Designed miniproteins, single chains, continued (5). Designs and how they scored, part 26

Each design is a single chain, and the fold is of that chain. pLDDT is the mean over its residues in the fold that is shown.

## One batch from the design tools (miniprotein)

Design m16881
Fold by ESMFold2-Fast:
Structure m16881 (fold): chain A 87 residues (1-87)
Amino acid sequence: MAEELEELARRAGLSESTVRVAREAAELLEEAKRTGDKKLALEAEILASMALIAVGVAKAIGELTPEQEELAELLSRVAEEAKKLIE
């Protein structure tokens, strides 16, 4: 997932800082799933939400691409999975 999100964020034309945030969100989710650490799950949810805001801004100022739509879906899934680990 982390590699998939990084590649998709780059193809979606997002800034390098947003690409890094999206990648880190997925990595933290993978670590949270492996360790059961709810703090890592919370951090993953926060970072995924921040990346989703950046995708929303890109959509508002330009034409929404299929890559941006797919990225938003994957980021939403990361946030949802992280939330389930916290609860």
Scores: mean pLDDT 78

Design m16882
Fold by ESMFold2-Fast:
Structure m16882 (fold): chain A 85 residues (1-85)
Amino acid sequence: MTDAEIEALVAYLQAHREEVLAQLDAEEARLANSPDLDEATKANIRKQIAFARRLLALADDREAVRAVLRERVEEAEKLKELLEE
């Protein structure tokens, strides 16, 4: 993940906080109603949701959001993929 992609994701999360929260709630509901998904897949999605909620809980602290995304580039990349749905 490039620095430009990290900055774009920071801007997106701050601008679309309510939309992202709604997407995370929808993903949690989808997991609850998907008995055919294996536990490893469910655990990975729950991990992504938990990471995203942590970022949103940092609220107005753009610098803290940026620091977490830079520290956890793999999780940031997976979050970007999740938000594309």
Scores: mean pLDDT 73

Design m16883
Fold by ESMFold2-Fast:
Structure m16883 (fold): chain A 69 residues (1-69)
Amino acid sequence: SSLERRAAQSYAALGVTEAGGDTDIKIAELRGKRMSPEQAQKLLEEARARAREEIEAARRRYEEAKAAL
């Protein structure tokens, strides 16, 4: 769907892939040399949470527009 494409673009802009895992860890490593796997995972989850918030905001706008009709 168009919403899924926007989500993928948001993840890409944050340097994160929807597939996650290995790629996310590599991105975290590029940001710092001394970081535990747990810390890297938390930072990546925060980035994903921001993307999800943007998706939810877009969905709310869509539902409000639909309800107004």
Scores: mean pLDDT 61

Design m16884
Fold by ESMFold2-Fast:
Structure m16884 (fold): chain A 83 residues (1-83)
Amino acid sequence: DKIEEAARKVAETATEVYLEIAKARGLEVSDEQKEAFYEKTFEDTLKWLKELAEKTSEEEAVKLAEELTELIREAGEKELKEL
């Protein structure tokens, strides 16, 4: 399932950025908090991408997920530079 794979990549990237920002701020994130963040982000992204694919196409949904992944990385880099 390309949509599920795209949602996993978004959730993984968002979780990595979340952990890097927390670490830079001197905050400890528990394994439970990390898992909860990943799970929620994955579920929310998967729902959004499925709705988007129904209105457009699987190809467009996957492309937008890739664009979102890049935006998350850029936002994380900007946040880290402001620390």
Scores: mean pLDDT 84

Design m16885
Fold by ESMFold2-Fast:
Structure m16885 (fold): chain A 88 residues (1-88)
Amino acid sequence: MEKSQKEIDEAVEQWKEGMEVTVEEMRAAGVSEEDIERERRLMEEALERAVEEARKLIEQGKYVTAQQIIDLAGQLALELAAKWYAES
């Protein structure tokens, strides 16, 4: 239980660090605050869904690593980005 919570906490920390780097790069490139907020929302939603799925697996007695959570969040972010691109 404690080990699985540590994996979730580590994945959340790594994802948020990556998100802040992306936001800083977008801002430096002159991207609008509206587009930056859209990207932040997309990345946060992907992480939230990945953490929820990880918790369900842990409750079922399965082990989930930080890397698996990050991989899932990345996959969900790509799916959300594809949808947002189609709506552009």
Scores: mean pLDDT 81

Design m16886
Fold by ESMFold2-Fast:
Structure m16886 (fold): chain A 65 residues (1-65)
Amino acid sequence: MLPPELQEALRRLGREILERSGDREEAQMAINKAASEAVKAHEEKGTEEGIKAGERTVREELEKL
């Protein structure tokens, strides 16, 4: 299981994408990408870096909307 802090960060970021996306599938793809990057960074560098990777990915995806 992911750490609670990382799970909460991903839930918050998912809400931000859903609020700004006009397409549910596009929103879900962005959420999946952010979650994947966050999990990868968490496994390599720990929870803080995982949260930062998720936030960075969401920011990049929101800029494309």
Scores: mean pLDDT 76

Design m16887
Fold by ESMFold2-Fast:
Structure m16887 (fold): chain A 109 residues (1-109)
Amino acid sequence: MAEEKKKKEIEKKLEELEKEALERAKELKERIEKILKEQGEIPEEEKKKLEEEVKTYIAEKIGEAIILLGEKLGNKELIEIGEEIIRLAGKDLEKVSELIRKASEIYEK
């Protein structure tokens, strides 16, 4: 009974993550449309800022998803990897990519 309650809580957190990702995608689309409407094209500096913001956001959401997966599976290593991905989001893209690969390898075992 206690385990079933934890499973429902994890499922609810996953639904909240999906909803947050969709809302952020909508906000990003509206920001891009506003820049295009006001300036006719996205300046290279603004484009680079948007790309870095998107990469950071995606890395953070992947980290959060890996933590939830680790909690669902009772795998502490996955939780630690997810936390490290969030910590390195926007700071070290190469290390984030390596950690995502490592999490995938653990999940496939």
Scores: mean pLDDT 75

Design m16888
Fold by ESMFold2-Fast:
Structure m16888 (fold): chain A 59 residues (1-59)
Amino acid sequence: MTPEQLETIRELTEFMKKSSKKEAIKKLQQAVKEGKISRADGLSIARDVIGATEKEFEK
């Protein structure tokens, strides 16, 4: 796992504690869109950290 993925996981965990699951998913989608993490890694993080399904992450 890359340092960028670990940073994204930390940010999502902290953000999710203050916000809804949907907001956390949007933040993760933006990180993938900006190229900070790959789409496949984004899906894995969404499933493992947020508990989101592939469809929820894809919209």
Scores: mean pLDDT 72

Design m16889
Fold by ESMFold2-Fast:
Structure m16889 (fold): chain A 60 residues (1-60)
Amino acid sequence: IEELKKQIEDLQKQIFDLREQYEKALANGDIETAAKLEEQIKALEQEGQKLYDELYNLLS
């Protein structure tokens, strides 16, 4: 349980950092970098959802 919580927190921090990079890429007009960052963010959000589901099942 604590390991899952830490993994979720680590993913949230990674997503935050990627979103900051995404905003900077958009501000610079770097559409290719922004698109790649968006894909990475989506993948991490999906992984986070799975970890949340696992945590919920363990707590239920």
Scores: mean pLDDT 82

Design m16890
Fold by ESMFold2-Fast:
Structure m16890 (fold): chain A 68 residues (1-68)
Amino acid sequence: KKEEVEKKKKETIDLINQLEDRSIARHEAEAKANPEKKEEYQKRIDLTRKNAKNMIDYVNKLAEEKIK
């Protein structure tokens, strides 16, 4: 079962990273198109990075518990 847990962990983290990258790219493009809202988009990017990190940390914790 450890192999299945590791595979699921990797797939979930890959998905989180893909969603993070797409969200950041969109907000970066929006910031370039609307410089007057640059600070607002930067806050959204920062929040996206923090949420992705928290989700990855949680996934790692869950996987660690299951392989014990």
Scores: mean pLDDT 82

Design m16891
Fold by ESMFold2-Fast:
Structure m16891 (fold): chain A 96 residues (1-96)
Amino acid sequence: IRATARVRVRVTGASEGLLRVTARITVKAAGKEWVEEVELELRVAAGREVEAEATIVVEIDWPGAEGVEGEAEVEVEAVDMEARIEAEVEIEIELE
């Protein structure tokens, strides 16, 4: 089983500063759970739009391909700044 999450974060800064983005993918099968995380840092200037993309891959050697569930979560932390944040997540699960 291979699960791939693509995370896109778009930020429009009202002020200059730093954003920390943590993206997590969780894959569940047969009562077991696997988690992978990626952290991104975005530097934003006032009045600018910044876009970042991350790909997270979880590969599981599991013989039971039935009842597989994928979940992705994005957490954004603003460090001493004001921003408008928009996040998009796409999950693909391959049962090979």
Scores: mean pLDDT 70

Design m16892
Fold by ESMFold2-Fast:
Structure m16892 (fold): chain A 88 residues (1-88)
Amino acid sequence: METALEAARLALEAGRIAAKTSENPTLGTAAALLGIGAEFGVESGIDSPRVAARDALQGGELALEATKDPRGQELARRAIELARKALA
């Protein structure tokens, strides 16, 4: 649960950075929305941690593709790592 929630929060922050700093703000925005949905779903009890982890993984991958910002890339890679750990 905590690992999936942390992955969702990292994907959200990476997506926000990607939306502001990338040439593809649409991909960054999509990543941020996936992170928001994943975090809210787990915190509200609507989504299982596994659903949130899948959304965080997709969001992290989109953010990593969208941004060249070093902090955005670091957060996206961390989100992907934690999401994969939560899904294992």
Scores: mean pLDDT 75

Design m16893
Fold by ESMFold2-Fast:
Structure m16893 (fold): chain A 94 residues (1-94)
Amino acid sequence: SSEQQQIEQLLQQAIENFEELKKEHPEVAEVYDKAIATLEELLRNKASADEVTDAIQAHADEVMADPSLTQKQKTIIGAELGVIEIGLAVLKLS
């Protein structure tokens, strides 16, 4: 479906953005690897908009609750996940 293709494009763009963040900040690559792994699983499973929304919200909650992450890392990851959530919300309104 056109919706599924748009979801796949949103997830793929987010993976590419996190891969670039890993190149810029290799010292914290493992933080971005976890986000990439979540997004790759959603792509592999051909997740629906609702399934992606739920998974992204769960991952964002885990990131925000993680005491080992700096406020800067939480902000960067949260911003990238937020772009996906906004994209999905726009799709759901269409």
Scores: mean pLDDT 82

Design m16894
Fold by ESMFold2-Fast:
Structure m16894 (fold): chain A 69 residues (1-69)
Amino acid sequence: SDELLKQAEEMTGKKIENLEEALKELEKHRKVIEEKLQQATTPAVRLALEKELEEVEKLIKEVKEELSK
């Protein structure tokens, strides 16, 4: 849906044209967050990244569900 595409664009900072591209870009973004979490040294930064990771994982699940229809 258009809303899922907008959420993916908001999270990744990339223009996204379809759900397949959204999934690809969201999985790349998840990897970047995971790498940042491994390097994070302050509790505040770690908490922010963990929250962002949860949001990305939630959106990935929603995009996968739409693609399975």
Scores: mean pLDDT 83

Design m16895
Fold by ESMFold2-Fast:
Structure m16895 (fold): chain A 92 residues (1-92)
Amino acid sequence: LLAEAREHLASLPPAEQVRVAASMLASAEATLHMVELGLLPASLVPAAEEAKALAEEVLAELEPQAPEEVAAALAEAEALKNEIIAKAEAEA
């Protein structure tokens, strides 16, 4: 699945790669935080860490070509991560 995700990301235009990678990063970080809160099973940690590493690698490769777009996408991903965590904590 992660190998397929990497191949899929590589097939997308750079702007789409930035958006997808930023979303993956936000989801992975939110998942890791929710595991720490006991809201999700620890069995999700390895997949979340691999998704985070892949997203970080893709964004780092694209940053020299599109620094403003990467920065904007990372800021939106951070906001989404915080919203997901806040909602999960409120429902706990």
Scores: mean pLDDT 78

Design m16896
Fold by ESMFold2-Fast:
Structure m16896 (fold): chain A 85 residues (1-85)
Amino acid sequence: AAEVARLEAEAARARAEYEAARKRAEEARAEYDAVAAEAAKGTPEEAARRVREANQRLAQAEGEAAELESRYAALTAEAEAARAA
């Protein structure tokens, strides 16, 4: 009982972290698209740097979301196994 409650609380926290990371990845994608569109209109050095930085932020945000999704899935499976036992 106490162990199931603890695992469910950890899974709920992991879910919140995953949902926040997914939202950050969506925002990073929108920012990347906006920066890439402005770079295409051509103010040169700053635009190139902004596109690179936006791409790095997008890759980081997507990677973080994937990692947190995996953790949430694992904790949910542990909570389900504990409830079935």
Scores: mean pLDDT 82

Design m16897
Fold by ESMFold2-Fast:
Structure m16897 (fold): chain A 86 residues (1-86)
Amino acid sequence: LDAVLATIREAGEELSKTPLGEEARRQAERIEAAAREGFNAASAELAYMVGWITANGTAAEGELAREQGERVRAALRQAVLAAVQA
């Protein structure tokens, strides 16, 4: 879980360097909170964030959101696999 939360925070920090900074940080905080509640909720919040940034940002910001979104999704997937193999 801690590794997933760190990945979400890092993605939020990278996106916060764009003109969408405040909204990107707020969405990263929602995904972090959802990850603490469960991985399905975290996946839904992640999809919302990537979609929102893609719709409201520049092409470059959308590309960054998809890249960081896949990184967070991969971390969530690894955490789920570790939990079911425990």
Scores: mean pLDDT 69

Design m16898
Fold by ESMFold2-Fast:
Structure m16898 (fold): chain A 71 residues (1-71)
Amino acid sequence: SDREKADEIGKESAKLGEKLIKEGVSYEEALKRAGEFLEDKAREEGLSPEDVGRAMKFVEKKIKETDKKIK
């Protein structure tokens, strides 16, 4: 389902952002790169704006949590 695809893409995008934060990339840059990855994957899978928005919220939350733990 589109929801399952969005959840998978969100998890992959969050992992990318978390890796970047751990490597010393800024929160803003990590979020930008993870967001670009998410948008590219969502476009390939034909996800709705609603599913993309939900996945993006998940990514933002996970990257922010990781950034706070490192600081």
Scores: mean pLDDT 83

Design m16899
Fold by ESMFold2-Fast:
Structure m16899 (fold): chain A 76 residues (1-76)
Amino acid sequence: EIEKLIKEIKKLLEELRKNKSIETAQETVELIVELIDKNAEEELILKLIREFGEVLGLSEEEIEDAIEVVKKQLKS
């Protein structure tokens, strides 16, 4: 289950690198949220969020802000 989600997320990230679509970005977020709900490893979730931010062209500051928000959610 978790492995399948990771594979789909990585596929969506590769699609986003080729074409920046809002639909693909939203689908990527939904699958990352599903990984969080399934208690996937924190390190893995944070790595995927960092990669997602990089693909979207977010600044290092924006990526770190997003990571801190997710860390708080995971520890709640």
Scores: mean pLDDT 79

Design m16900
Fold by ESMFold2-Fast:
Order: C-alpha cells, then sequence, then structure tokens
Structure m16900 (fold): chain A 67 residues (1-67)
C-alpha cells in the first residue's frame, strides 16, 4: 500500500492526468481496509492536488469510520 502511495504522490507532483483521482481511490481503498495512516496520506495528496471537496469529504468520513 505505501508503495502505491509513493507512486501516486510522484504522479500528482508531475501533474499526470488522473493522478488526483487515483489518490482519492487509494484513500478509499486504504480506509476500507483499516489502513488509516495510508488513507490519511492519500487524502492529503488528493487535497494538495486539488481534488473536489465532495471527494475529500467522502474519504475523510471513511477514515473517521475506520478508526
Amino acid sequence: MEEKLEEVKKKVEQRTPGAVADAVRLGVIAANEGDVETAEEALKIAEEGGAPQEAIDHVQKLIEEAK
């Protein structure tokens, strides 16, 4: 999971199309698996990349429920 987090972060920094959406998906997957740390990092990457507020709120809610 952390390896995917690093890949997504690099793609967002390089402004790769779809990278922000990939960060959101990684956050959802990690939160659903109980990996709160990876989910929070993925959310941060998505937020810094300009993800829609709806997507940020969705991932944040899943993280909160996973705790």
Scores: mean pLDDT 78

Design m16901
Fold by ESMFold2-Fast:
Structure m16901 (fold): chain A 105 residues (1-105)
Amino acid sequence: SSLIEELRQLSEELARLINEAIRAYLRGDLKTLQEKIDEMIKLVDEFARKHPEVKETAEKIKKLIEEMREILLDESVPDLMKQFRVMALNSEMLVLIRQTIRKLE
């Protein structure tokens, strides 16, 4: 498979995991939330190991995932604001992956 196809697959898997993490958070299941965040970090690390040429993109994605963790665990932030900020970070991550795909075309 091409790097572009694997980036598209990474994007789809991350979107699935983010949705699962948000659902866990909304249920008050902080253990599952943490497990899904850790799974996303592991997935991105494994992708960066396999494709060193996109290491910069992978590191930026990891930073966005860690920002999602910080926001979701911040008790000072209202739940509705957490949802909006996580959605914004998810959108930024998808744009970053698409820009990386375009650069490889």
Scores: mean pLDDT 86

Design m16902
Fold by ESMFold2-Fast:
Structure m16902 (fold): chain A 115 residues (1-115)
Amino acid sequence: TMEELNKKAEEFYKEFEKKHGDVARERARQAGLPDEEIEKLSVFGALAAADAYETMRRAFRGEEAEASPEIQKAFELLKSPNPVLQKIGEEMLYGAGLGARKAVDEWERERAAQA
């Protein structure tokens, strides 16, 4: 049933947060996101932020960076009829946006320092 699927998705969300939340937020902190923003992120948002930051930084260095698979997964989750999976997709896109912006801000600062 839809209710049973929602319950399983919610149990997955809570278990993942419990197991990986601290590590995910530490990765976001290492990417240089401010603590105020990190505190607002779920485990999925924090992971997406760190992954987007790392991918954008590699791309700016001319390294072989795959188009973010995390962003593609987030869009697929947003298409889900399951509200918990849709919520995960929304949290991932929000986090990815923060991580990408941080990478752009750092790249612009680095370029300005060389001018």
Scores: mean pLDDT 81

Design m16903
Fold by ESMFold2-Fast:
Structure m16903 (fold): chain A 97 residues (1-97)
Amino acid sequence: SMKEEAKKFLEEIKKQTPDERAQETLEKLIEELPNMSEEEQKEALVHVEVALLGRKLLAETPEDHAGIAEELARYLEEQGRFEEAKKAREEAERLRA
């Protein structure tokens, strides 16, 4: 289901997020996700995209950057944004080359 997939995705992002405040925000979002309307869930996922982009810019190593780019690609695919997802994967591949 969409809610279960979104929850697993957010849990994966949380595992890769070293910032404690960002982890707390993601944890609250995961807990509230089952009680959110479809429109509220879509808005919350936009905030996740912005957070991923911010973390990608602040990544300290090429491997951390690549990992975040892969999670962004997964998010973009979940949203049906396949061309943007492909670019994110290509970025991750280049960083690991």
Scores: mean pLDDT 70

Design m16904
Fold by ESMFold2-Fast:
Structure m16904 (fold): chain A 77 residues (1-77)
Amino acid sequence: YFPVVTPEEVALIREVVDRKVAEFGADDPTIRPPAGSEASPLTRAVVDAVLKELDERGPVSDIARALALIYATAAAM
């Protein structure tokens, strides 16, 4: 397995995910669910926000979008 993702795409994914996770975590602490609960509205919101911002930043490969989804989901859980 060898992902065809550029260093720029990886850096963008990390920047967007880390920023959105921090933003949602700091925005309203009352919306953070306890660990171990079913996929929360917060997790979904973070994933959706990351994907939306990637779309706004310009064209991103399908593999980079998949990586962003996986990373955002893991980071938000």
Scores: mean pLDDT 63

Design m16905
Fold by ESMFold2-Fast:
Structure m16905 (fold): chain A 79 residues (1-79)
Amino acid sequence: GSFVPSPEQREAFEELQKLIAALILSARDEAEFERAVARVRAYAERHGLPDEAIVEALERLLSQLPENEYLRRAVELLS
């Protein structure tokens, strides 16, 4: 990704990464995955983070967990 958080966005971006890890990595089925993506998007919108911030956070986690199917699907859905 090309997104770099500003100093003001840093805490929100770190929390976004934690939310993705907690919600998307824990999804067991399609319905949980869809709710996880919706909650991640709602968090980003509330804190003024663009879609590129979500993609960057997902790609960072995917680089550490390249075999995680839901992380891959989330990147494909949001890119």
Scores: mean pLDDT 83

Design m16906
Fold by ESMFold2-Fast:
Structure m16906 (fold): chain A 70 residues (1-70)
Amino acid sequence: SMEEEELKKKAKEMALLKGMLLAIKKLGEVPKSVTVEEVGEDKLKVVAETSKGSLEETFDLNEILKELKE
């Protein structure tokens, strides 16, 4: 449905933000790029690139969707 598609878009945006904040916390700098991809049906993989290297983190789509609904 249209609502599910919009929630999925918001989930990807939240994953990007979480990945960016995690990169700042762990690597101590703002990443120059942050990307998100779907891995299977239930995971979002975020890659944040900084001058110090890349941070990769996988988030549970269902947990992010739960946060967005609450």
Scores: mean pLDDT 81

Design m16907
Fold by ESMFold2-Fast:
Structure m16907 (fold): chain A 67 residues (1-67)
Amino acid sequence: ARDEAIALLQAQGMSEESAEAALDVVIEWIRQGREEQALQLLLRGGLSEETARRIIALAKEVLAEEE
């Protein structure tokens, strides 16, 4: 889940460091119940809707694996 999300963000032109930081922000916002805000952040960052939704889904998988 985490490695897949990082790979997807890197495919969009992010460095590994930036991809990890962006994913951590998304995971934290989902943990806080701010899933819509996390989706909007990804869309504003230039990701397609399909890619942004996939990142949200993978971030939720990371959270489920930590529970």
Scores: mean pLDDT 79

Design m16908
Fold by ESMFold2-Fast:
Formats: sequence, structure tokens, C-alpha cells
Structure m16908 (fold): chain A 88 residues (1-88)
Amino acid sequence: MVTDVKAEQQPDGTVVVTTLDENGNVLDTRRVQLPPGWRLTSAELSADGKSVTLLFEGEDGNQRVYRLPVDEEGKLGEPELVAESLAP
């Protein structure tokens, strides 16, 4: 069962997302590529372990939220843009 997630943004802007079990074993790793100018600020595993939420901040404080589904084996699905907030 997935109990934790790690996300690291590379110098090229690509985010590497990793799912982990309760013993710290890596279950899956996925690379998420974003347009230039977006910085990863948060990565969270849902309470039920079925999705990962990534929060990004762009220029002028604009925010994007992506969700990745997680299967029973801890494998990450395709990222989906689920929310966008524009600074006033």
C-alpha cells in the first residue's frame, strides 16, 4: 500500500514523482513535464492513498493543481489539471 510520496523538480522544470510503501520501498516513479515558469511548491498523497496532488506556482502568484491517480500496486497514472487560480 502506498503511504508516502516524494516529488523533486529538476533544473529543466521536469518533476520526478515517487510513491513509497510504509517501509520506504519505491513502488513507482513518474516524470511530469510542465511548461516553463512553473515551480513545484507541494506534493501530497491523498488520505486513501489513491491519488497524488501536485501544487505549482507560476509568475505573479498564479497556481495550478495536478492530480495523478495511484493504483493498488502504487503505480502513478497520467497527470490531470484539476484546478487553476489566477492572481488578481
Scores: mean pLDDT 79

Design m16909
Fold by ESMFold2-Fast:
Structure m16909 (fold): chain A 82 residues (1-82)
Amino acid sequence: MHVLTPAEVEAAKARLERLAAEYEAKAPDNAVGRQQMDIMLANVDRVIADVRAGKLTEDQKLLERMAISAGITAVERGLERL
C-alpha cells in the first residue's frame, strides 16, 4: 500500500495553489468557490504538519490522501465548468 509522505502532501499543496490561482483568474467574483479553496488549502496545511509530526497512522494517511485527491478532483471539475 502507498504511504503518504510529506513530499507528496507538499506536491498536492503546490498543485492546489496553482488551481486556486487559476480559479481566482477565471472566477474572481465567486466568493463561495474562493471560500472552498481556502478551506482546502488550510486542510492540506494541517495534513502536512501532522505527517511531519508523525501523528498519523498508515490508515489515517490513506484516508487523508484520498480526501486530498477527491478535493483536487472537485476543484478541477469546477474549473472545467467555468
Scores: mean pLDDT 77

Design m16910
Fold by ESMFold2-Fast:
Structure m16910 (fold): chain A 62 residues (1-62)
Amino acid sequence: MDDIKKKVDKNPNDVDTLIQLGQKLYSQKKYDDAIKYYQKAYKLDPSKDIQNQINGVKGISV
């Protein structure tokens, strides 16, 4: 977890790293935290794929 967090701290605009962190949080069932990182990635690169990931997590957590 620390390695991915350090990558985000060094490159906060790295969409791929934000998605990877979101996916890791999702696998740990930390859905609210996963959504936050996916939303941050979406603001940097607004793609349908990222939006679909956000919607999928929200469908489970709400």
Scores: mean pLDDT 72

Design m16911
Fold by ESMFold2-Fast:
Structure m16911 (fold): chain A 73 residues (1-73)
Amino acid sequence: SQEEIVKKIEELAREAFEALERGDIERASQLKEEMSRLYKENESKLSPEQKARVEEILREVSRRLLEALRASL
């Protein structure tokens, strides 16, 4: 269901944030890729509100991942 998809993306995002807190950039990158794939596969099934929420989560994960990558250099 649409709710299950959103919940899965939220769970993946939490895991990605935890990975970033540990400095596990590789794991966070893999989780972001999985979230992006899941979103692309299901975008047409989501309501505008659900889509906006998922896009906000993806932007935040991407921002934090990019910051971590820059900090590691």
Scores: mean pLDDT 86

Design m16912
Fold by ESMFold2-Fast:
Structure m16912 (fold): chain A 67 residues (1-67)
Amino acid sequence: VQEDEQRVARTVLETAERLRGRLSPEELDRAAGEASAEGMELVRRGVPVEEAQKLVVDRLEEAAREA
């Protein structure tokens, strides 16, 4: 569980780094925080970490497209 949570956190950080400059720092922090919380909740409920990672990437990329 903790290792899966770390993988989700790492995916959020890496995706946010790629989206730096496409969103304001404030918007990026909010989107990353929301995606991280959702991904962590999924992993804690027993959802495969790969599905949680895909979800956080999709959420962050969607936020960047809407900006």
Scores: mean pLDDT 80

Design m16913
Fold by ESMFold2-Fast:
Structure m16913 (fold): chain A 78 residues (1-78)
Amino acid sequence: SMELEFYKEYLKKVQEMAGKIMEAIKAGDVDTARKLLEDLKKWSEEEISKIKNPEVKKKLEQDLEELVKFLEEQIKKA
């Protein structure tokens, strides 16, 4: 289904973007990590806005909020 393909591509890109943020954190490049995190938030919020199923939308919004919080805490410890 088109929805399943959307979720697979969405999750793959989120993982790729989060990976780049973590690499910047490991390198001690906090400024780059913050910029990449803002890019992740903006892109993910735009993609989630396209979801018509309210339960799926809410779940992805919650998962994004938890991921952002985790990455912000990792940046703070860097």
Scores: mean pLDDT 85

Design m16914
Fold by ESMFold2-Fast:
Structure m16914 (fold): chain A 95 residues (1-95)
Amino acid sequence: MEKYYLVVERVGGEVGHVRLRLVKETDGKKIEIYEAEARSEEEYLEALKEILKLAPEIDELIFKNDLPELSKEEQEKHKKQFKEEQKKLNEMLKK
């Protein structure tokens, strides 16, 4: 079974400066398949679009470096939101 982890890390002490890493786990082996840094909302959205093209779903969101841990309920909410954004992106790309 393939599992996808989205790791969001705060970079330095700057609010809104984050590193996003997409990790794919296959047969217990973890491989990082994407990495980006975002310093603005626009950069964050562009990184998220690339992640949504590579991963059909996010199994776990991991917040590091002074970002709050997500509850199970918050993780499920984000997973649903990612599926909705991926659907919108696919609809836009078919036009």
Scores: mean pLDDT 72

Design m16915
Fold by ESMFold2-Fast:
Structure m16915 (fold): chain A 79 residues (1-79)
Amino acid sequence: SRSALVSRIQQAIENEDQAEIARLYETSDPELRKLLEDLMRQHELRKKAEEIIEEWRKKGITISPAEAYNLAVEELEKG
């Protein structure tokens, strides 16, 4: 199943499993390879977004993961 492969790609990136990432890259079609690259970029932003969620929670504000992700993009762009 393609959905199972997508989930496996996401899990490998979250775990920073270089061996699994390399295996998936080698065995994937070009479409999945592009998805893998996009998800690797998103992984860095996700780490920043997780920190933002915790900071906002301490202020008594709950934000969605999508909102936190957008804030992470702005922070990285601002430098």
Scores: mean pLDDT 79

